# Ledger of designs, part 34: designed miniproteins, single chains

Each design is a single chain, and the fold is of that chain. pLDDT is the mean over its residues in the fold that is shown.

## One batch from the design tools (miniprotein)

Design m1162
Fold by ESMFold2-Fast:
Structure m1162 (fold): chain A 105 residues (1-105)
Amino acid sequence: MIEKLNELLDEFIEKVREILRKAGFSDEDIQLIEDSLRTYKKLILETAKKNNFNKEVIDMELTFQMKLLIDDIRLVAKRQGKSQEEIDKMIAEVEKLFKELVEKL
């Protein structure tokens, strides 16, 4: 269970990095978002372990940490001068990846 969750989260991080790279994020901005994602991953895995891999608890933690990730991406993209349309398109791609992750659990 922890191995599968860890694998899915690592795959998610790599796919988010690719979305950010294609959106024209600098290596520095990608690293900033990756550092946040790795912190969120650690919290998700710790919460999962503490709650004996209860799916409802994991889904709640994933949803909470995903809202934080979306806020981080919006903030960085806004600082870069990206339009609201560009930001919303990127967020929609991240939300699609998140849905795919949750469906695989």
Scores: mean pLDDT 86

Design m1163
Fold by ESMFold2-Fast:
Structure m1163 (fold): chain A 79 residues (1-79)
Amino acid sequence: MLEELEKAAREGDVEKAVELAREYLTEVGRKLGVPEGVLEQVVRWAVEEVRRATEEGDVEAAKKTVLGAEQLLRLIAEA
């Protein structure tokens, strides 16, 4: 996933980067048992940030957003 997201972000493929982030975080959140309403909010925030970072050509910001969202989902699941 991260390699594909990095490629999409580097190529400026905003929609591909957003879709990859949404699919990955939704899968992670569902596997962790995060409540659907909370998962939707975290995914919405993360994909908006990935879109912005990709539009600005900031590949590292896009990657950090996905990793940070994954960590947040893990913390929510453990609460």
Scores: mean pLDDT 84

Design m1164
Fold by ESMFold2-Fast:
Structure m1164 (fold): chain A 80 residues (1-80)
Amino acid sequence: MLEEEIDEAMVLMAISIGERYKNSLPESLSKQQKIESLTTGINLYERSLKIAEKLNMSKEDIEKLKKYIEEEKKKLEKLK
Protein backbone atom coordinates (compact mmCIF):
# COMPACT_ATOMS: atom_id res chain seq x y z
CA MET A 1 0.00 0.00 0.00
CA LEU A 2 2.64 2.61 1.02
CA GLU A 3 4.85 1.58 -1.91
CA GLU A 4 1.92 2.12 -4.30
CA GLU A 5 1.43 5.66 -2.93
CA ILE A 6 5.13 6.44 -3.47
CA ASP A 7 4.99 4.99 -7.01
CA GLU A 8 1.94 7.13 -7.85
CA ALA A 9 3.74 10.25 -6.57
CA MET A 10 6.75 9.39 -8.74
CA VAL A 11 4.51 9.06 -11.83
CA LEU A 12 2.87 12.44 -11.09
CA MET A 13 6.32 14.03 -10.70
CA ALA A 14 7.44 12.59 -14.07
CA ILE A 15 4.31 14.03 -15.72
CA SER A 16 4.97 17.44 -14.08
CA ILE A 17 8.53 17.41 -15.47
CA GLY A 18 7.21 16.56 -18.95
CA GLU A 19 4.54 19.32 -18.81
CA ARG A 20 7.19 21.91 -17.84
CA TYR A 21 9.56 20.88 -20.65
CA LYS A 22 8.80 23.39 -23.43
CA ASN A 23 12.17 23.68 -25.18
CA SER A 24 14.44 21.48 -27.25
CA LEU A 25 17.69 20.36 -25.59
CA PRO A 26 20.21 23.21 -25.12
CA GLU A 27 22.43 23.57 -28.21
CA SER A 28 25.42 24.02 -25.88
CA LEU A 29 25.25 20.32 -24.87
CA SER A 30 27.55 17.88 -26.66
CA LYS A 31 26.02 15.08 -28.75
CA GLN A 32 26.96 12.56 -26.02
CA GLN A 33 25.39 14.71 -23.28
CA LYS A 34 22.19 15.05 -25.34
CA ILE A 35 22.05 11.25 -25.88
CA GLU A 36 22.54 10.61 -22.13
CA SER A 37 19.89 13.19 -21.17
CA LEU A 38 17.32 11.77 -23.61
CA THR A 39 18.08 8.15 -22.60
CA THR A 40 17.62 9.02 -18.91
CA GLY A 41 14.31 10.78 -19.67
CA ILE A 42 13.02 7.86 -21.74
CA ASN A 43 13.88 5.40 -18.94
CA LEU A 44 12.08 7.58 -16.37
CA TYR A 45 8.92 7.88 -18.52
CA GLU A 46 8.89 4.15 -19.45
CA ARG A 47 9.17 3.09 -15.79
CA SER A 48 6.48 5.62 -14.84
CA LEU A 49 4.20 4.30 -17.61
CA LYS A 50 4.49 0.71 -16.31
CA ILE A 51 3.65 1.91 -12.78
CA ALA A 52 0.72 4.04 -14.02
CA GLU A 53 -0.70 1.02 -15.91
CA LYS A 54 -0.31 -1.28 -12.86
CA LEU A 55 -2.04 1.27 -10.61
CA ASN A 56 -4.80 1.88 -13.21
CA MET A 57 -4.10 5.62 -13.20
CA SER A 58 -6.11 8.00 -15.41
CA LYS A 59 -6.09 7.52 -19.20
CA GLU A 60 -4.96 11.15 -19.52
CA ASP A 61 -1.83 10.54 -17.40
CA ILE A 62 -1.01 7.32 -19.29
CA GLU A 63 -1.39 9.05 -22.68
CA LYS A 64 0.83 11.96 -21.54
CA LEU A 65 3.60 9.51 -20.58
CA LYS A 66 3.27 7.69 -23.93
CA LYS A 67 3.55 11.03 -25.76
CA TYR A 68 6.69 12.04 -23.80
CA ILE A 69 8.32 8.65 -24.55
CA GLU A 70 7.56 8.95 -28.29
CA GLU A 71 8.86 12.55 -28.51
CA GLU A 72 12.09 11.75 -26.62
CA LYS A 73 12.70 8.60 -28.72
CA LYS A 74 12.34 10.65 -31.93
CA LYS A 75 14.92 13.15 -30.63
CA LEU A 76 17.29 10.32 -29.63
CA GLU A 77 17.08 8.61 -33.06
CA LYS A 78 17.98 11.91 -34.79
CA LEU A 79 21.19 12.07 -32.67
CA LYS A 80 22.29 8.45 -33.28
Scores: mean pLDDT 72

Design m1165
Fold by ESMFold2-Fast:
Structure m1165 (fold): chain A 64 residues (1-64)
Amino acid sequence: SLEEQLRRTELLIGSTEGVIELVRWMTERTGDYELGERLIAELEAQIAALRAQRAALEAQIAAA
């Protein structure tokens, strides 16, 4: 269902945000800010795609 897809998308966003927090924590400990910035940028791009998918699913549910 659309509601199950929405829930799964929200869980993926939350888990990806958790990975960003882990990368920030590791970056502070290693001092490799260039690597940390690149990894965070890639993960933020993934979150942006997931948020677009979430918005599309929310619109479909609202229209039903």
Scores: mean pLDDT 87

Design m1166
Fold by ESMFold2-Fast:
Structure m1166 (fold): chain A 88 residues (1-88)
Amino acid sequence: SVEARREELERELARLEEELLRDPDNPEVRRRAAELLRELARLTPDEVLREQLLLAAETLETGDEREGLERAAALLAERGVSHSPLPA
């Protein structure tokens, strides 16, 4: 189903976020992240989130190295890693 596929993509993005933080200039990770972001955008009904995902994907493919990766990494972190309560 569309829901199952979206959940699978979110899991993949979480893994790619880890790899992107380790080696932000890795072209294979960039390409995979861009592909997953575009696919997730196609499945996303929220227009604002869809635009953010597409912008991140375009930045990974066409933007400058460092600035583009920073923006994409931020979106991948937001999408792949859930916010958790801070410990006391």
Scores: mean pLDDT 67

Design m1167
Fold by ESMFold2-Fast:
Structure m1167 (fold): chain A 92 residues (1-92)
Amino acid sequence: MLDHIRELLEEAGRLLDEGRREDALVLVGAALTQLLEAASPEARRAASAALNDSSLSPVQRLYEGARVLARLSDPELSELAGELADLARRLG
């Protein structure tokens, strides 16, 4: 699962470098779904609060959700969540 998340994030980065923002956003969303499934129940619950914040844009929700996962997860998940947060920042 973690290798698949890494592949999604690498591909999203390539699509962003090519200016394919819509395709990159789809892969970032898919990577976030996989990270949430791999996360602890407490990390998932905390990230879900950010993802349901109606005051944030969709891209800001991805960024804040990823930041929460990075803070509350083990080092390998934290690294992948940090990469997702960086991609979400590039999309906003």
Scores: mean pLDDT 84

Design m1168
Fold by ESMFold2-Fast:
Structure m1168 (fold): chain A 55 residues (1-55)
Amino acid sequence: MEKIEELRNKAKELVDKIREIEKSPDAGSPEAQAERDKLVDEANKIIEEIKKLEE
């Protein structure tokens, strides 16, 4: 279960970073959108890994 907790913490950090980008004055910039999309992809991969570990 340690591994699942570690993955959940990483996903939370990614979500927090996404929220920070969305709250920033430049949230609509191409750079911010690209960074957000990258973080979303990483978070989704972690969520899929968690689901696999949960059996």
Scores: mean pLDDT 79

Design m1169
Fold by ESMFold2-Fast:
Structure m1169 (fold): chain A 70 residues (1-70)
Amino acid sequence: HHMEEKKKRYETDLKFIENNLKKISDPEVQERVKKLIEEFKANFDDERKYREILLEIGSLLGKEIAKENL
């Protein structure tokens, strides 16, 4: 468990989130995800908080993507 690997993972996850955010047409969901992204960036070094925020973002994005592909 290296700090550099953790930071690269955060950067990769952030890019994935930002790319999926561009596909969301609902402004309310976009604003909610943007707020979570700010919290995510602030907590790079807190593994527990990072994981919690990432799961919340993933849940929101997953629901929107599933609705458009069903």
Scores: mean pLDDT 72

Design m1170
Fold by ESMFold2-Fast:
Structure m1170 (fold): chain A 85 residues (1-85)
Amino acid sequence: SVQQLLDRLDQIEDTTLIMMTLDPDAQLVAQWVEQQLQPLLEEVPDSFRPQFEELVKQLVDAIIQRDRKKALEYFDKLRELIRES
């Protein structure tokens, strides 16, 4: 369901923000987040997948750059996209 996807996204966001604070390896954090979001991408309708993939790429870049504010913005955009799907 949409609610289960949103709940999973919230858990991924919370863990990501903790890892961004504690883990010195931004590449490892980014890889983990991409792997966690892959199952959510597969649950999103085909028409929304290109937008979801683009937002994930931008989120990964924000994590690599250690830009917490941009990471939060891209998580919010992913959340809105899931609600619209």
Scores: mean pLDDT 88

Design m1171
Fold by ESMFold2-Fast:
Structure m1171 (fold): chain A 64 residues (1-64)
Amino acid sequence: ATAEEATRKVVEAYRAFQAGDIDRAVELLREATEEPLREQAAKYGVDPEELWARIEADLRAAVA
């Protein structure tokens, strides 16, 4: 199911991040969270693209 696929991608993204593969982690997280990210962004009155850009920047900065 879509929810199971999203959960699997989040777990894989976390593992990729722990392994230092930030590009893969970012890609998998974006794919897994695109829909819920849009919903959260709407709830907090922010642009989902801007919210994702900040998340990606924070993830990349964490390993810089």
Scores: mean pLDDT 76

Design m1172
Fold by ESMFold2-Fast:
Structure m1172 (fold): chain A 73 residues (1-73)
Amino acid sequence: MKVLVDGKTAYIVIDEDLDEELAKELKEKVRELAEKGVEKIVIYLSGAKIGEAGKKAIEELREEGIEIEVKET
């Protein structure tokens, strides 16, 4: 995945389907960004599917108070 931070917003480009390993990596990266003051995450799916593990990861992160928006390209 590719990550760009602009102020309090982070943009994450995902070009591979989110399996359990990538979903775990996404959670770790988003938590790291939140610790640095990021308040909003925008995820771009570049031909990738989020899957069950990815959906669960995003829901858990939203419950932690992180705003997450998912966009398909």
Scores: mean pLDDT 82

Design m1173
Fold by ESMFold2-Fast:
Structure m1173 (fold): chain A 55 residues (1-55)
Amino acid sequence: GKMSKEGVDRGIEAARTGDDAGRRTLGQLLEREFGVRVDPLDADDIVAALRGLEE
């Protein structure tokens, strides 16, 4: 599936400003909902994955 630009922007903010637990939660959500695996300890990897999901 694809994510709206607003959803991507919010996810990027959460990845960059959140703690490790927040990033792990985002990584689990991305794998569950979109089938995308990320390194939850790497905010830049999460950001790249989110940008790849933008509509």
Scores: mean pLDDT 79

Design m1174
Fold by ESMFold2-Fast:
Structure m1174 (fold): chain A 55 residues (1-55)
Amino acid sequence: SPVDEILARYEEELAELWRRYEEKERAGDTAGVDAVVAEIDDLSRRTRRELERAL
């Protein structure tokens, strides 16, 4: 279903963002951590809009 495809893509993209978060934290890159958090927020907002359109 379109919903299942959207959720699968969301989970995959979220996992990649959490890997980048960990890399930035290990490097002590606070600006990079903040940027990844902003990307996670954007992904969540986009995914919510896509789900609303699919329902």
Scores: mean pLDDT 87

Design m1175
Fold by ESMFold2-Fast:
Structure m1175 (fold): chain A 59 residues (1-59)
Amino acid sequence: MAEEAAEAGRREGERAGLAAGGGKVASDTIAQTGEKSGRRTGTIDGGNVGAAGGAARGA
C-alpha cells in the first residue's frame, strides 16, 4: 500500500507538473517547447512533490 501510494503520488505529481509547465505556453509552436520543458521540470519537481503527496495518501 505505502509503495503503491507513493508511486501513484509520483505519477500524479509528475503529470500535474508537466501540465503546469505546458500551460505556461499558449501557442501551437511554443506549446511544444513548453511541453518538453514542462516534462523535464515536471518530471523532476512533480516527482518530488508526488512522492510527498503519495506518502500523505498512504497515511
Scores: mean pLDDT 51

Design m1176
Fold by ESMFold2-Fast:
Structure m1176 (fold): chain A 100 residues (1-100)
Amino acid sequence: MSLEEFRAIVREEVEENKEWLQEKTKDIKDSSPENRKKAREAAEELVDRILEKHPDLSETERRAIGIGTELALLFGPNDPRLAETAASIAELVLEGDRLS
């Protein structure tokens, strides 16, 4: 899968699940341990949902989606650009892993 194709999948899936993600994380206002746990749990559940639709995602790709979604939710759960932010971070994580 190309980085462009991967990024598009992440953006589309986060956008499709945006209302659900925002409901689970609406109270996140800081990076406290409790809010980090909430963001991580929401991201993990999203990865499981994406994996049902895209079972061919590698472990590295799944991890990149989880990290991108977790950070996007932690720092901007109510941002209209949540999907774009998650996709951009996921792409950077995946690119970094490919260079390592």
Scores: mean pLDDT 81

Design m1177
Fold by ESMFold2-Fast:
Structure m1177 (fold): chain A 57 residues (1-57)
Amino acid sequence: DEADREAAIERSAEEARKTAVDQALANGYSPEEAQRIGDETAEAVRAGARAGWELGR
């Protein structure tokens, strides 16, 4: 189901974003830098997950 697939991808991306933001803040980055790092991480997770589904593997 495409809806279940997209929901799973979004959950994984949001979880990765939160983890990246928390780690960046713990390492002394500013909130603005942490948000950027989180957004980039979420985008990478979405791209990777979609590539995986496309390959059917």
Scores: mean pLDDT 80

Design m1178
Fold by ESMFold2-Fast:
Structure m1178 (fold): chain A 64 residues (1-64)
Amino acid sequence: MAEEIAKETLELFKQLGDERGIKLVEDIYRKLKEAREAGNEFEAEVWEAFLLIHYAIAKLDLER
């Protein structure tokens, strides 16, 4: 699920031409994977929430 959201969010920001958004999503997804590998469930949930927020932002920008 999170991997799919990350890929879709990256594609949306690429369509918008938002280089900062692309880098931010890549950084968030990397931190999410690191937290999961470390077994830090709380930190993983925090990064997943940030990923979902940026997905929503990208969607809203495309609707405008």
Scores: mean pLDDT 81

Design m1179
Fold by ESMFold2-Fast:
Structure m1179 (fold): chain A 51 residues (1-51)
Amino acid sequence: SKRKQIHVLLTKELGREPTEDDINYALSYVETFGIPIEKAVKLTIASLEVE
């Protein structure tokens, strides 16, 4: 369910289908650092603007 929620939010924020790497990046924030899904998605998008 967390993966699906991340996928939906990333799709909405990016305006495109997220890659597997995008989803896994956001998941690592949630699973490893205990960051809320909404914040993890925002951090992932910020990193994509630089990387």
Scores: mean pLDDT 79

Design m1180
Fold by ESMFold2-Fast:
Structure m1180 (fold): chain A 113 residues (1-113)
Amino acid sequence: SVREETLKILIDLLEKIKIAIKNDPEGTKKSLEEGIKKIEEAIKEYGIDEVITARAFAILAGLKELGERSERAYKIAKEGLEKLGFDELLELMEKILKGEMTLEEAIKELKKL
């Protein structure tokens, strides 16, 4: 299902981002910022789907763990989650942004969905 595909992509990306932040926080920040540009270009051609939604969420969460807020990634992730009807993921995203949940805690909660 679209829900299962979104969760699978998101969990995989967040696990990779968690490891990348631990090993190279500055290089990871740069890679996530470049990822936003690639997503914006993909949206111009294909629009926002489950893959773009999961990637935008992962970038947003990864940047937040690095102490950065990306309004660009937030706008894309929110629009995608609303379009897909993923209220539980939208709520979890807002908790991450409020600092109520770490990246590691978010991965654990996603695995329960």
Scores: mean pLDDT 88

Design m1181
Fold by ESMFold2-Fast:
Structure m1181 (fold): chain A 58 residues (1-58)
Amino acid sequence: MRSFEEIAAEARRVVDESGGVDTPEGREALIRWTRSLGIRGRDDEETYEMGVLLAEAP
């Protein structure tokens, strides 16, 4: 399994490559990436928030 630092770095890279967190493309990319890890919130908004927490993990 990847380290928390590697997972957080991958999340940031996915968002940055898609135009950044303030773009619809970046938001969708983070949601898809979070789901690819088997993590799913009640809706897209919660899934996005989970992805943000992973990207900010120490």
Scores: mean pLDDT 73

Design m1182
Fold by ESMFold2-Fast:
Structure m1182 (fold): chain A 89 residues (1-89)
Amino acid sequence: MEALRELVDEELVMEVLLESGLASESSSPEEKLEALQKAIEEAKATFAEYVKTLSPEEAAKMEKSFQGSLAAAEIMLEYLEEQVKKAKE
């Protein structure tokens, strides 16, 4: 967890958001944060439905992988929240 925070910076977060189509260069920090939050919630909902179609063993393996992706996304959210806070100061 801590090692991932050292690798994730504002430039990496912005590049990921732009390449994923979740935000544009003209998007405000608040719009970028809202877009990522919405994407995470939609991913959680989609994953919950997908897991229902799997066997219990397959579901457990996919859930572990998905939790890793969520951990990375939470670090990106922390960086965007800090950017929004700095924009208000």
Scores: mean pLDDT 70

Design m1183
Fold by ESMFold2-Fast:
Structure m1183 (fold): chain A 94 residues (1-94)
Amino acid sequence: SASAEAEIEALLAELEARLRAARTDEEMLQHVNEFLRRVYEILSGQPLEEALRLAERVEARLRALADELGLPPSVRQYIATLVGILRQELRRLH
């Protein structure tokens, strides 16, 4: 929905600000984990096809953000792992 897309865009903007302010890899991992948990809550309320479409968009945006900010390999790997888990859990719920 347009509402879900707007909420995700707001969460992405919040995540970017937090990642720019983060001083350690551990802080970055905490921010990514909290972001994806909130995204999961939004997407679990959507029809499966829309949830997966939005999850793919989130993955693409996180990849672009990781490249732009030069995030550490450990953080990039964690993002890839959590997004994979997110997609798997969305398929399981529906």
Scores: mean pLDDT 87

Design m1184
Fold by ESMFold2-Fast:
Structure m1184 (fold): chain A 90 residues (1-90)
Amino acid sequence: VKEVILTIAGLVAGYLKKAGFPDLAREVMKAGLELAEKYPNDFKLAQEVAEKAQKVIDAANEYLKTGSEEAKQRLEEAAKELIDFIKKKI
């Protein structure tokens, strides 16, 4: 399960970095690493992280496709929601 959380964090960080948010990408990687170390076998938590990560990926794809300010705001909100969710657990 630890590997699943780390893989998800890496994927999200890659999308954020590509979309021009390297600081958010670093926060996701740091939070994901801390979460994976604290909860290496929590499958339910990994699923919840995956669901929030999918929202970030969807928002990043929309922003990369459209370049709109609204899509950018949705991406930032989704990324912050994921980061806040993880930080609340660690």
Scores: mean pLDDT 84

Design m1185
Fold by ESMFold2-Fast:
Structure m1185 (fold): chain A 68 residues (1-68)
Amino acid sequence: DQAVIDKLADLAAEKAKEGGPEAAQQALTDALSELGAGREPSPELVARLQAIYDAALAKAGLEPRQVA
């Protein structure tokens, strides 16, 4: 689980470098869809996804954004 989450952060960071914050968000959304195909998304996973997004933007040298 943690290994998968860490890989998502790396993927999102690479996408952010290529296409900016929108690309990072799309990559995470797509990966979350794949992870959730056979499982109910947990509140912990949702919270970590937001943290991963911020970390990915920071790794790419972009300013972090948070949704409401």
Scores: mean pLDDT 67

Design m1186
Fold by ESMFold2-Fast:
Structure m1186 (fold): chain A 96 residues (1-96)
Amino acid sequence: SVEELEAKLAAIEQEFQAAVARKNAGTATDADLATIEEAGVLYKELGDQYEALGLLDEAEEAYQKAIDAFELLDKVPTEAFDAAARILALAVRRVL
C-alpha cells in the first residue's frame, strides 16, 4: 500500500540522504549504495501504486525520485528502465 511504502521511505530517509551525500563526495560505501538502491526500488513501487490509483502527478514525482536514485548507482537496475518508461506513459496519458 502507499502508506506502507511511505513509512518504509520515512524510516530510511536520513540514511538515504547521508548515502547520497557520500556518493556525491566520492566516499560512498557498499552499504550506502545498497541504501540508495533500496530507496529507488521503494520510490518505483510507490509510483506504481499511485499510477494504479489514477494519481498521475504523484506517480510521476515518485518515478522521477526512483530514476534520480538509480542514476547514482554504478550499475543501473532494471527498475530504473521501468520507472523511465512509466514517466513516458504518464506523459502520453495526460495528452490523450
Scores: mean pLDDT 80

Design m1187
Fold by ESMFold2-Fast:
Parts: structure tokens; sequence; C-alpha cells
Structure m1187 (fold): chain A 74 residues (1-74)
């Protein structure tokens, strides 16, 4: 839980607050729906592309956030 919050704060330094919130929401919705990690990562990547995020660092941190949240949920 605390580890997930730390990753969310790291992402917030790289992305607009609205995009960060949308990433967190997408991850939470995927976890609640019982989606696989691969499906959640796909949805996060699709969301970042929709918002025009091309920074490899931001994409990597968003993926790490999704993986961390998945591990703590399971």
Amino acid sequence: KEEVLKKALELAKLLDPQVTADVIRTINEGLEAGLSLEEILKRVRDLLEKHGVTDPEAIKVAEELAKTAYEYYK
C-alpha cells in the first residue's frame, strides 16, 4: 500500500496531475475487474498514448506502478 503511494508520487513528478490520476484509476479498475498484469499494462500504455505521453521514463514509472499495485493486490 505505502509502496504503491511512493510510485504514484514518482509518477506525479513526471506527468500532469490529471494524467497521473487517470493512470491510477485505470490500474485500480483493472485490479477490481480481475484483469491480468499484461492487460492492465496494455490499458496503461494505451492511456499514456491517448494523452500524448512519449517520455520513456514516465512510461517506465507508470508500468512499475502497475506492477507494484498488482503484486500488493494479489
Scores: mean pLDDT 83

Design m1188
Fold by ESMFold2-Fast:
Structure m1188 (fold): chain A 82 residues (1-82)
Amino acid sequence: SPEDKLLEEFFEEIDRLTAEVKEKVATLSPEEAEKLLEEFNEEIKRKLREVEPHLSPKQAVLAGMYAMAASAEVFLTVRQNK
């Protein structure tokens, strides 16, 4: 369905952003890494809010859970590289 394609594209974009941020965190100071984490979280929230109205309720929950998992992964990466 068109909604399934939107959800898959959302997952791919989140995965791409997560990988990019994790690579950058390895090269940054702790202060810069914290700022990048905040910027990443705001971008993820924005992307989620943009896609959510176009998804079924079940797909919207899944998108939200995926976004939260990505946020947690970047958070842990930032904390490990302090």
Scores: mean pLDDT 85

Design m1189
Fold by ESMFold2-Fast:
Structure m1189 (fold): chain A 86 residues (1-86)
Amino acid sequence: SLFSEKQELDEKVQLIENARLGEVMEKQGIKSFELETGNKARDQVESEVTALAKEKGANISVDEKIDELYKQYEERLKELTKKVEE
């Protein structure tokens, strides 16, 4: 269903956002609960991307793939939100 797809994408976007928040906090030297949450999210996203890279046998830049996935998830969420609201 559209609802289930939106929920899954919302969770994936949240994971990437938490990972990026962790990176920002790390660069600022902040050691907090939020940084730990961001690091866990990053590990989960990296694990998913690494599994995809292994499956396809390709040299995939993890950072580039994460950015690509985030953009794809955001665009798809916009479409789903528009479709559900209209």
Scores: mean pLDDT 64

Design m1190
Fold by ESMFold2-Fast:
Structure m1190 (fold): chain A 87 residues (1-87)
Amino acid sequence: MEEIERLRREFEKAVEEHRKRNPDTSESTIQGLLRQMELAAKQGRLDIIRKAIRMLQEGSDPVTVLTAVSIEIAADDFAAELAKRLA
């Protein structure tokens, strides 16, 4: 979808700009962020992608962003499991 592709590109640019400001950021952290964004995109979780972009643009460190995204994805899994049990 057009929006997902645009958000993916905005996220990649935000990561690159943050990396320029914080060269000490480990490559593993950046790769972790990219993997979580790919997962969020596959799940259609545009809200998670937009939140990550905003956090990076506002200067949040990549580890904090990775943690926040991972929590959101875990919460999505929990919500899906609850929906099954309540159905």
Scores: mean pLDDT 74

Design m1191
Fold by ESMFold2-Fast:
Structure m1191 (fold): chain A 64 residues (1-64)
Amino acid sequence: KEEIFKKIEELIKNKDAKGLLDIMVNEVNAEERDEFNELVNKLLSEMPKEEQEEFKKNFVKVGE
């Protein structure tokens, strides 16, 4: 669990939307999805607004 959270932090820092989706699908249990989403949103909120918008755009495009 701790290792997964460190990976999430690294992926968000690198703006790797595909890697983040891969972890969500393959390594995050249904019970942990809310915690995953909270962590992602928290880390994104710590980024500059421009980077947040770019990441969200890429994440939505890959996830949908």
Scores: mean pLDDT 70

Design m1192
Fold by ESMFold2-Fast:
Structure m1192 (fold): chain A 74 residues (1-74)
Amino acid sequence: MEAEARAEAERLAEALRETLLAQGASEELVELAARGAYEAKLAELLGEPEKAAEIEERTLEEIKPLFEEDIAAK
């Protein structure tokens, strides 16, 4: 059921958010990564693996410039 899939995706996103925050990642990077993980997992659980792959790729592209900026800031 969709509600159960959402709950599972939310648990994954929450765990990822906590992990990234503990590592000192920027709030923007944490939100983008957590949202992407949530959407990709939800799509996978709803039987849309192609959509999940697309969301994962999009999320990585969005995170890439933030990683480059964080490296440059040091």
Scores: mean pLDDT 77

Design m1193
Fold by ESMFold2-Fast:
Structure m1193 (fold): chain A 91 residues (1-91)
Amino acid sequence: SLLKEAALNDPSELVRMAAVEALGLIAEENPDAVDEVVPVLEHALLNDESDLVREAAVRAIKRILASTKLSEEQKEKLKEKFAKVYEERQK
């Protein structure tokens, strides 16, 4: 995926941020993409040096969790994976 490569490897924080946001939108719209997108968002959130990129990852995760197209099982898995981060960002 070009977006996955951009999100993880682009030298520009603005390009990585935009790619992370785009992946969030794709996963919100298409539940079949969630399993591919979630590892990229997790990596961006935990390892990206840019606060802008980490914030974009948090917003993307929240957007996916708010999706009406995801099953409760998909949402539960995502919540478990991001439980600590999800709690922090709801404050």
Scores: mean pLDDT 81

Design m1194
Fold by ESMFold2-Fast:
Structure m1194 (fold): chain A 95 residues (1-95)
Amino acid sequence: SFEDKLAQEAASQIEEAMLKSGASKSTARGLAGQAYYVLRAAARLARQGDIDTALQGVNDLADIIGTQVTNEGGDGEKAKKEVLEIGKKVIEEAS
């Protein structure tokens, strides 16, 4: 579906953003898989008009990714910012 494709493309962008922020390959791959499911749910919520819940899911994902990147010695704030921008675009496209 369009939502599945949108979530897959966004998860790939998040994986790249994590790698560029200093995350390990295994961490980036694992969290990108989690991001796919979160973004797919966010797209569905946005289509139902529940933008606030969709944004909360994206914010929670960004916090998780930022924290994990920081824990690996990378730029967690950069990773968090990129995840927020990517997630907000998913919500905009799905709305």
Scores: mean pLDDT 89

Design m1195
Fold by ESMFold2-Fast:
Parts: C-alpha cells; structure tokens; sequence
Structure m1195 (fold): chain A 65 residues (1-65)
C-alpha cells in the first residue's frame, strides 16, 4: 500500500536523487528487492510499461495521483 510506495520513493531518492533519471527496469528491480505487494508491483509495471525512463519526481507524482 501507501507505506510500501513511500519506502520505494525514499530508496530511489537516496540512490538517484529526486531529479535523478531512472529506468522502468530499475524501478521494478528496487520494488522487488523491497518485496512490495503484488498489487503495488502491478501498478508499477503498468506505469513503467508506458514510461521506460522518468525522473524520481515524475514517478512520485504519478504514484500520488
């Protein structure tokens, strides 16, 4: 749920920075390492299927809305 998404965003900000560029594969790899729920993983897969590259800030906005 929300807590898992916050932990994912925190890890991505620490590793790449808020303005850091991340690939969909990198986002999904970090989510898998954090053992996010299947529902959260499915949502991330949908986002990353449409956007192969994004900033951590863009990902944060997509997950908040």
Amino acid sequence: GRLELLRLLERLIEKYGLNGEVTGDEVLAEARRLQVSPEVLAKLQEITAKRKVMTVEELKKMLAE
Scores: mean pLDDT 82

Design m1196
Fold by ESMFold2-Fast:
Structure m1196 (fold): chain A 91 residues (1-91)
Amino acid sequence: MSAKKELYEQLEKQAEEAVKKVEEAIKTLKDSRVPIPKEVEELKKQAYEGYEIAKQGLKEGDLKKAQEGVKKAVEAAEKMEEIVRKIGLGE
């Protein structure tokens, strides 16, 4: 029970952190007055979709679904950070 609860809490935190990273990346671009590329908007959508899938999986006790949602959100956030970094550095 406790180990499963800790895993669920970790998955929820990972999904929340992924969405937060996406929001922070977009804020960085806006604060820098850099035009937001369409791919950045698409990755934001994918991160939120992953977060919702993760939340639904956790609510339903479907660990596989929760993990798939977290993976989708995290992968979108990682791609977002890479794009924002390249744009910010003029690369």
Scores: mean pLDDT 80

Design m1197
Fold by ESMFold2-Fast:
Structure m1197 (fold): chain A 107 residues (1-107)
Amino acid sequence: PIAEEMRATPWPPPQASVVDSARALVAALVELGERLVAGEATPGELVQMDILASFLTLMGYLEGRAEEGAAVADAVAALRAARTPEAKRAALAALRAAGARLVEAIA
């Protein structure tokens, strides 16, 4: 049944703009970061943060914005290393700034 439904779906699916995709991925990453700061992040959500950071780093590289992409990965690493509420909030603010810079750079 799933194979029949997949054949009925036009391929390739409609392409989101690279900017819209980057914006959505940054928003998802920041949401996961907010959950980590709140002490609510699951081990699965921490893995999702790494995957999203890797994808944004690759997207930055492909768009000629490797430094901005690397800054997002660095901000995620800093957030994961943070142990105090103050350090976590500072790292989350840095992640928001890095994500916004990447989106602006590829727009």
Scores: mean pLDDT 79

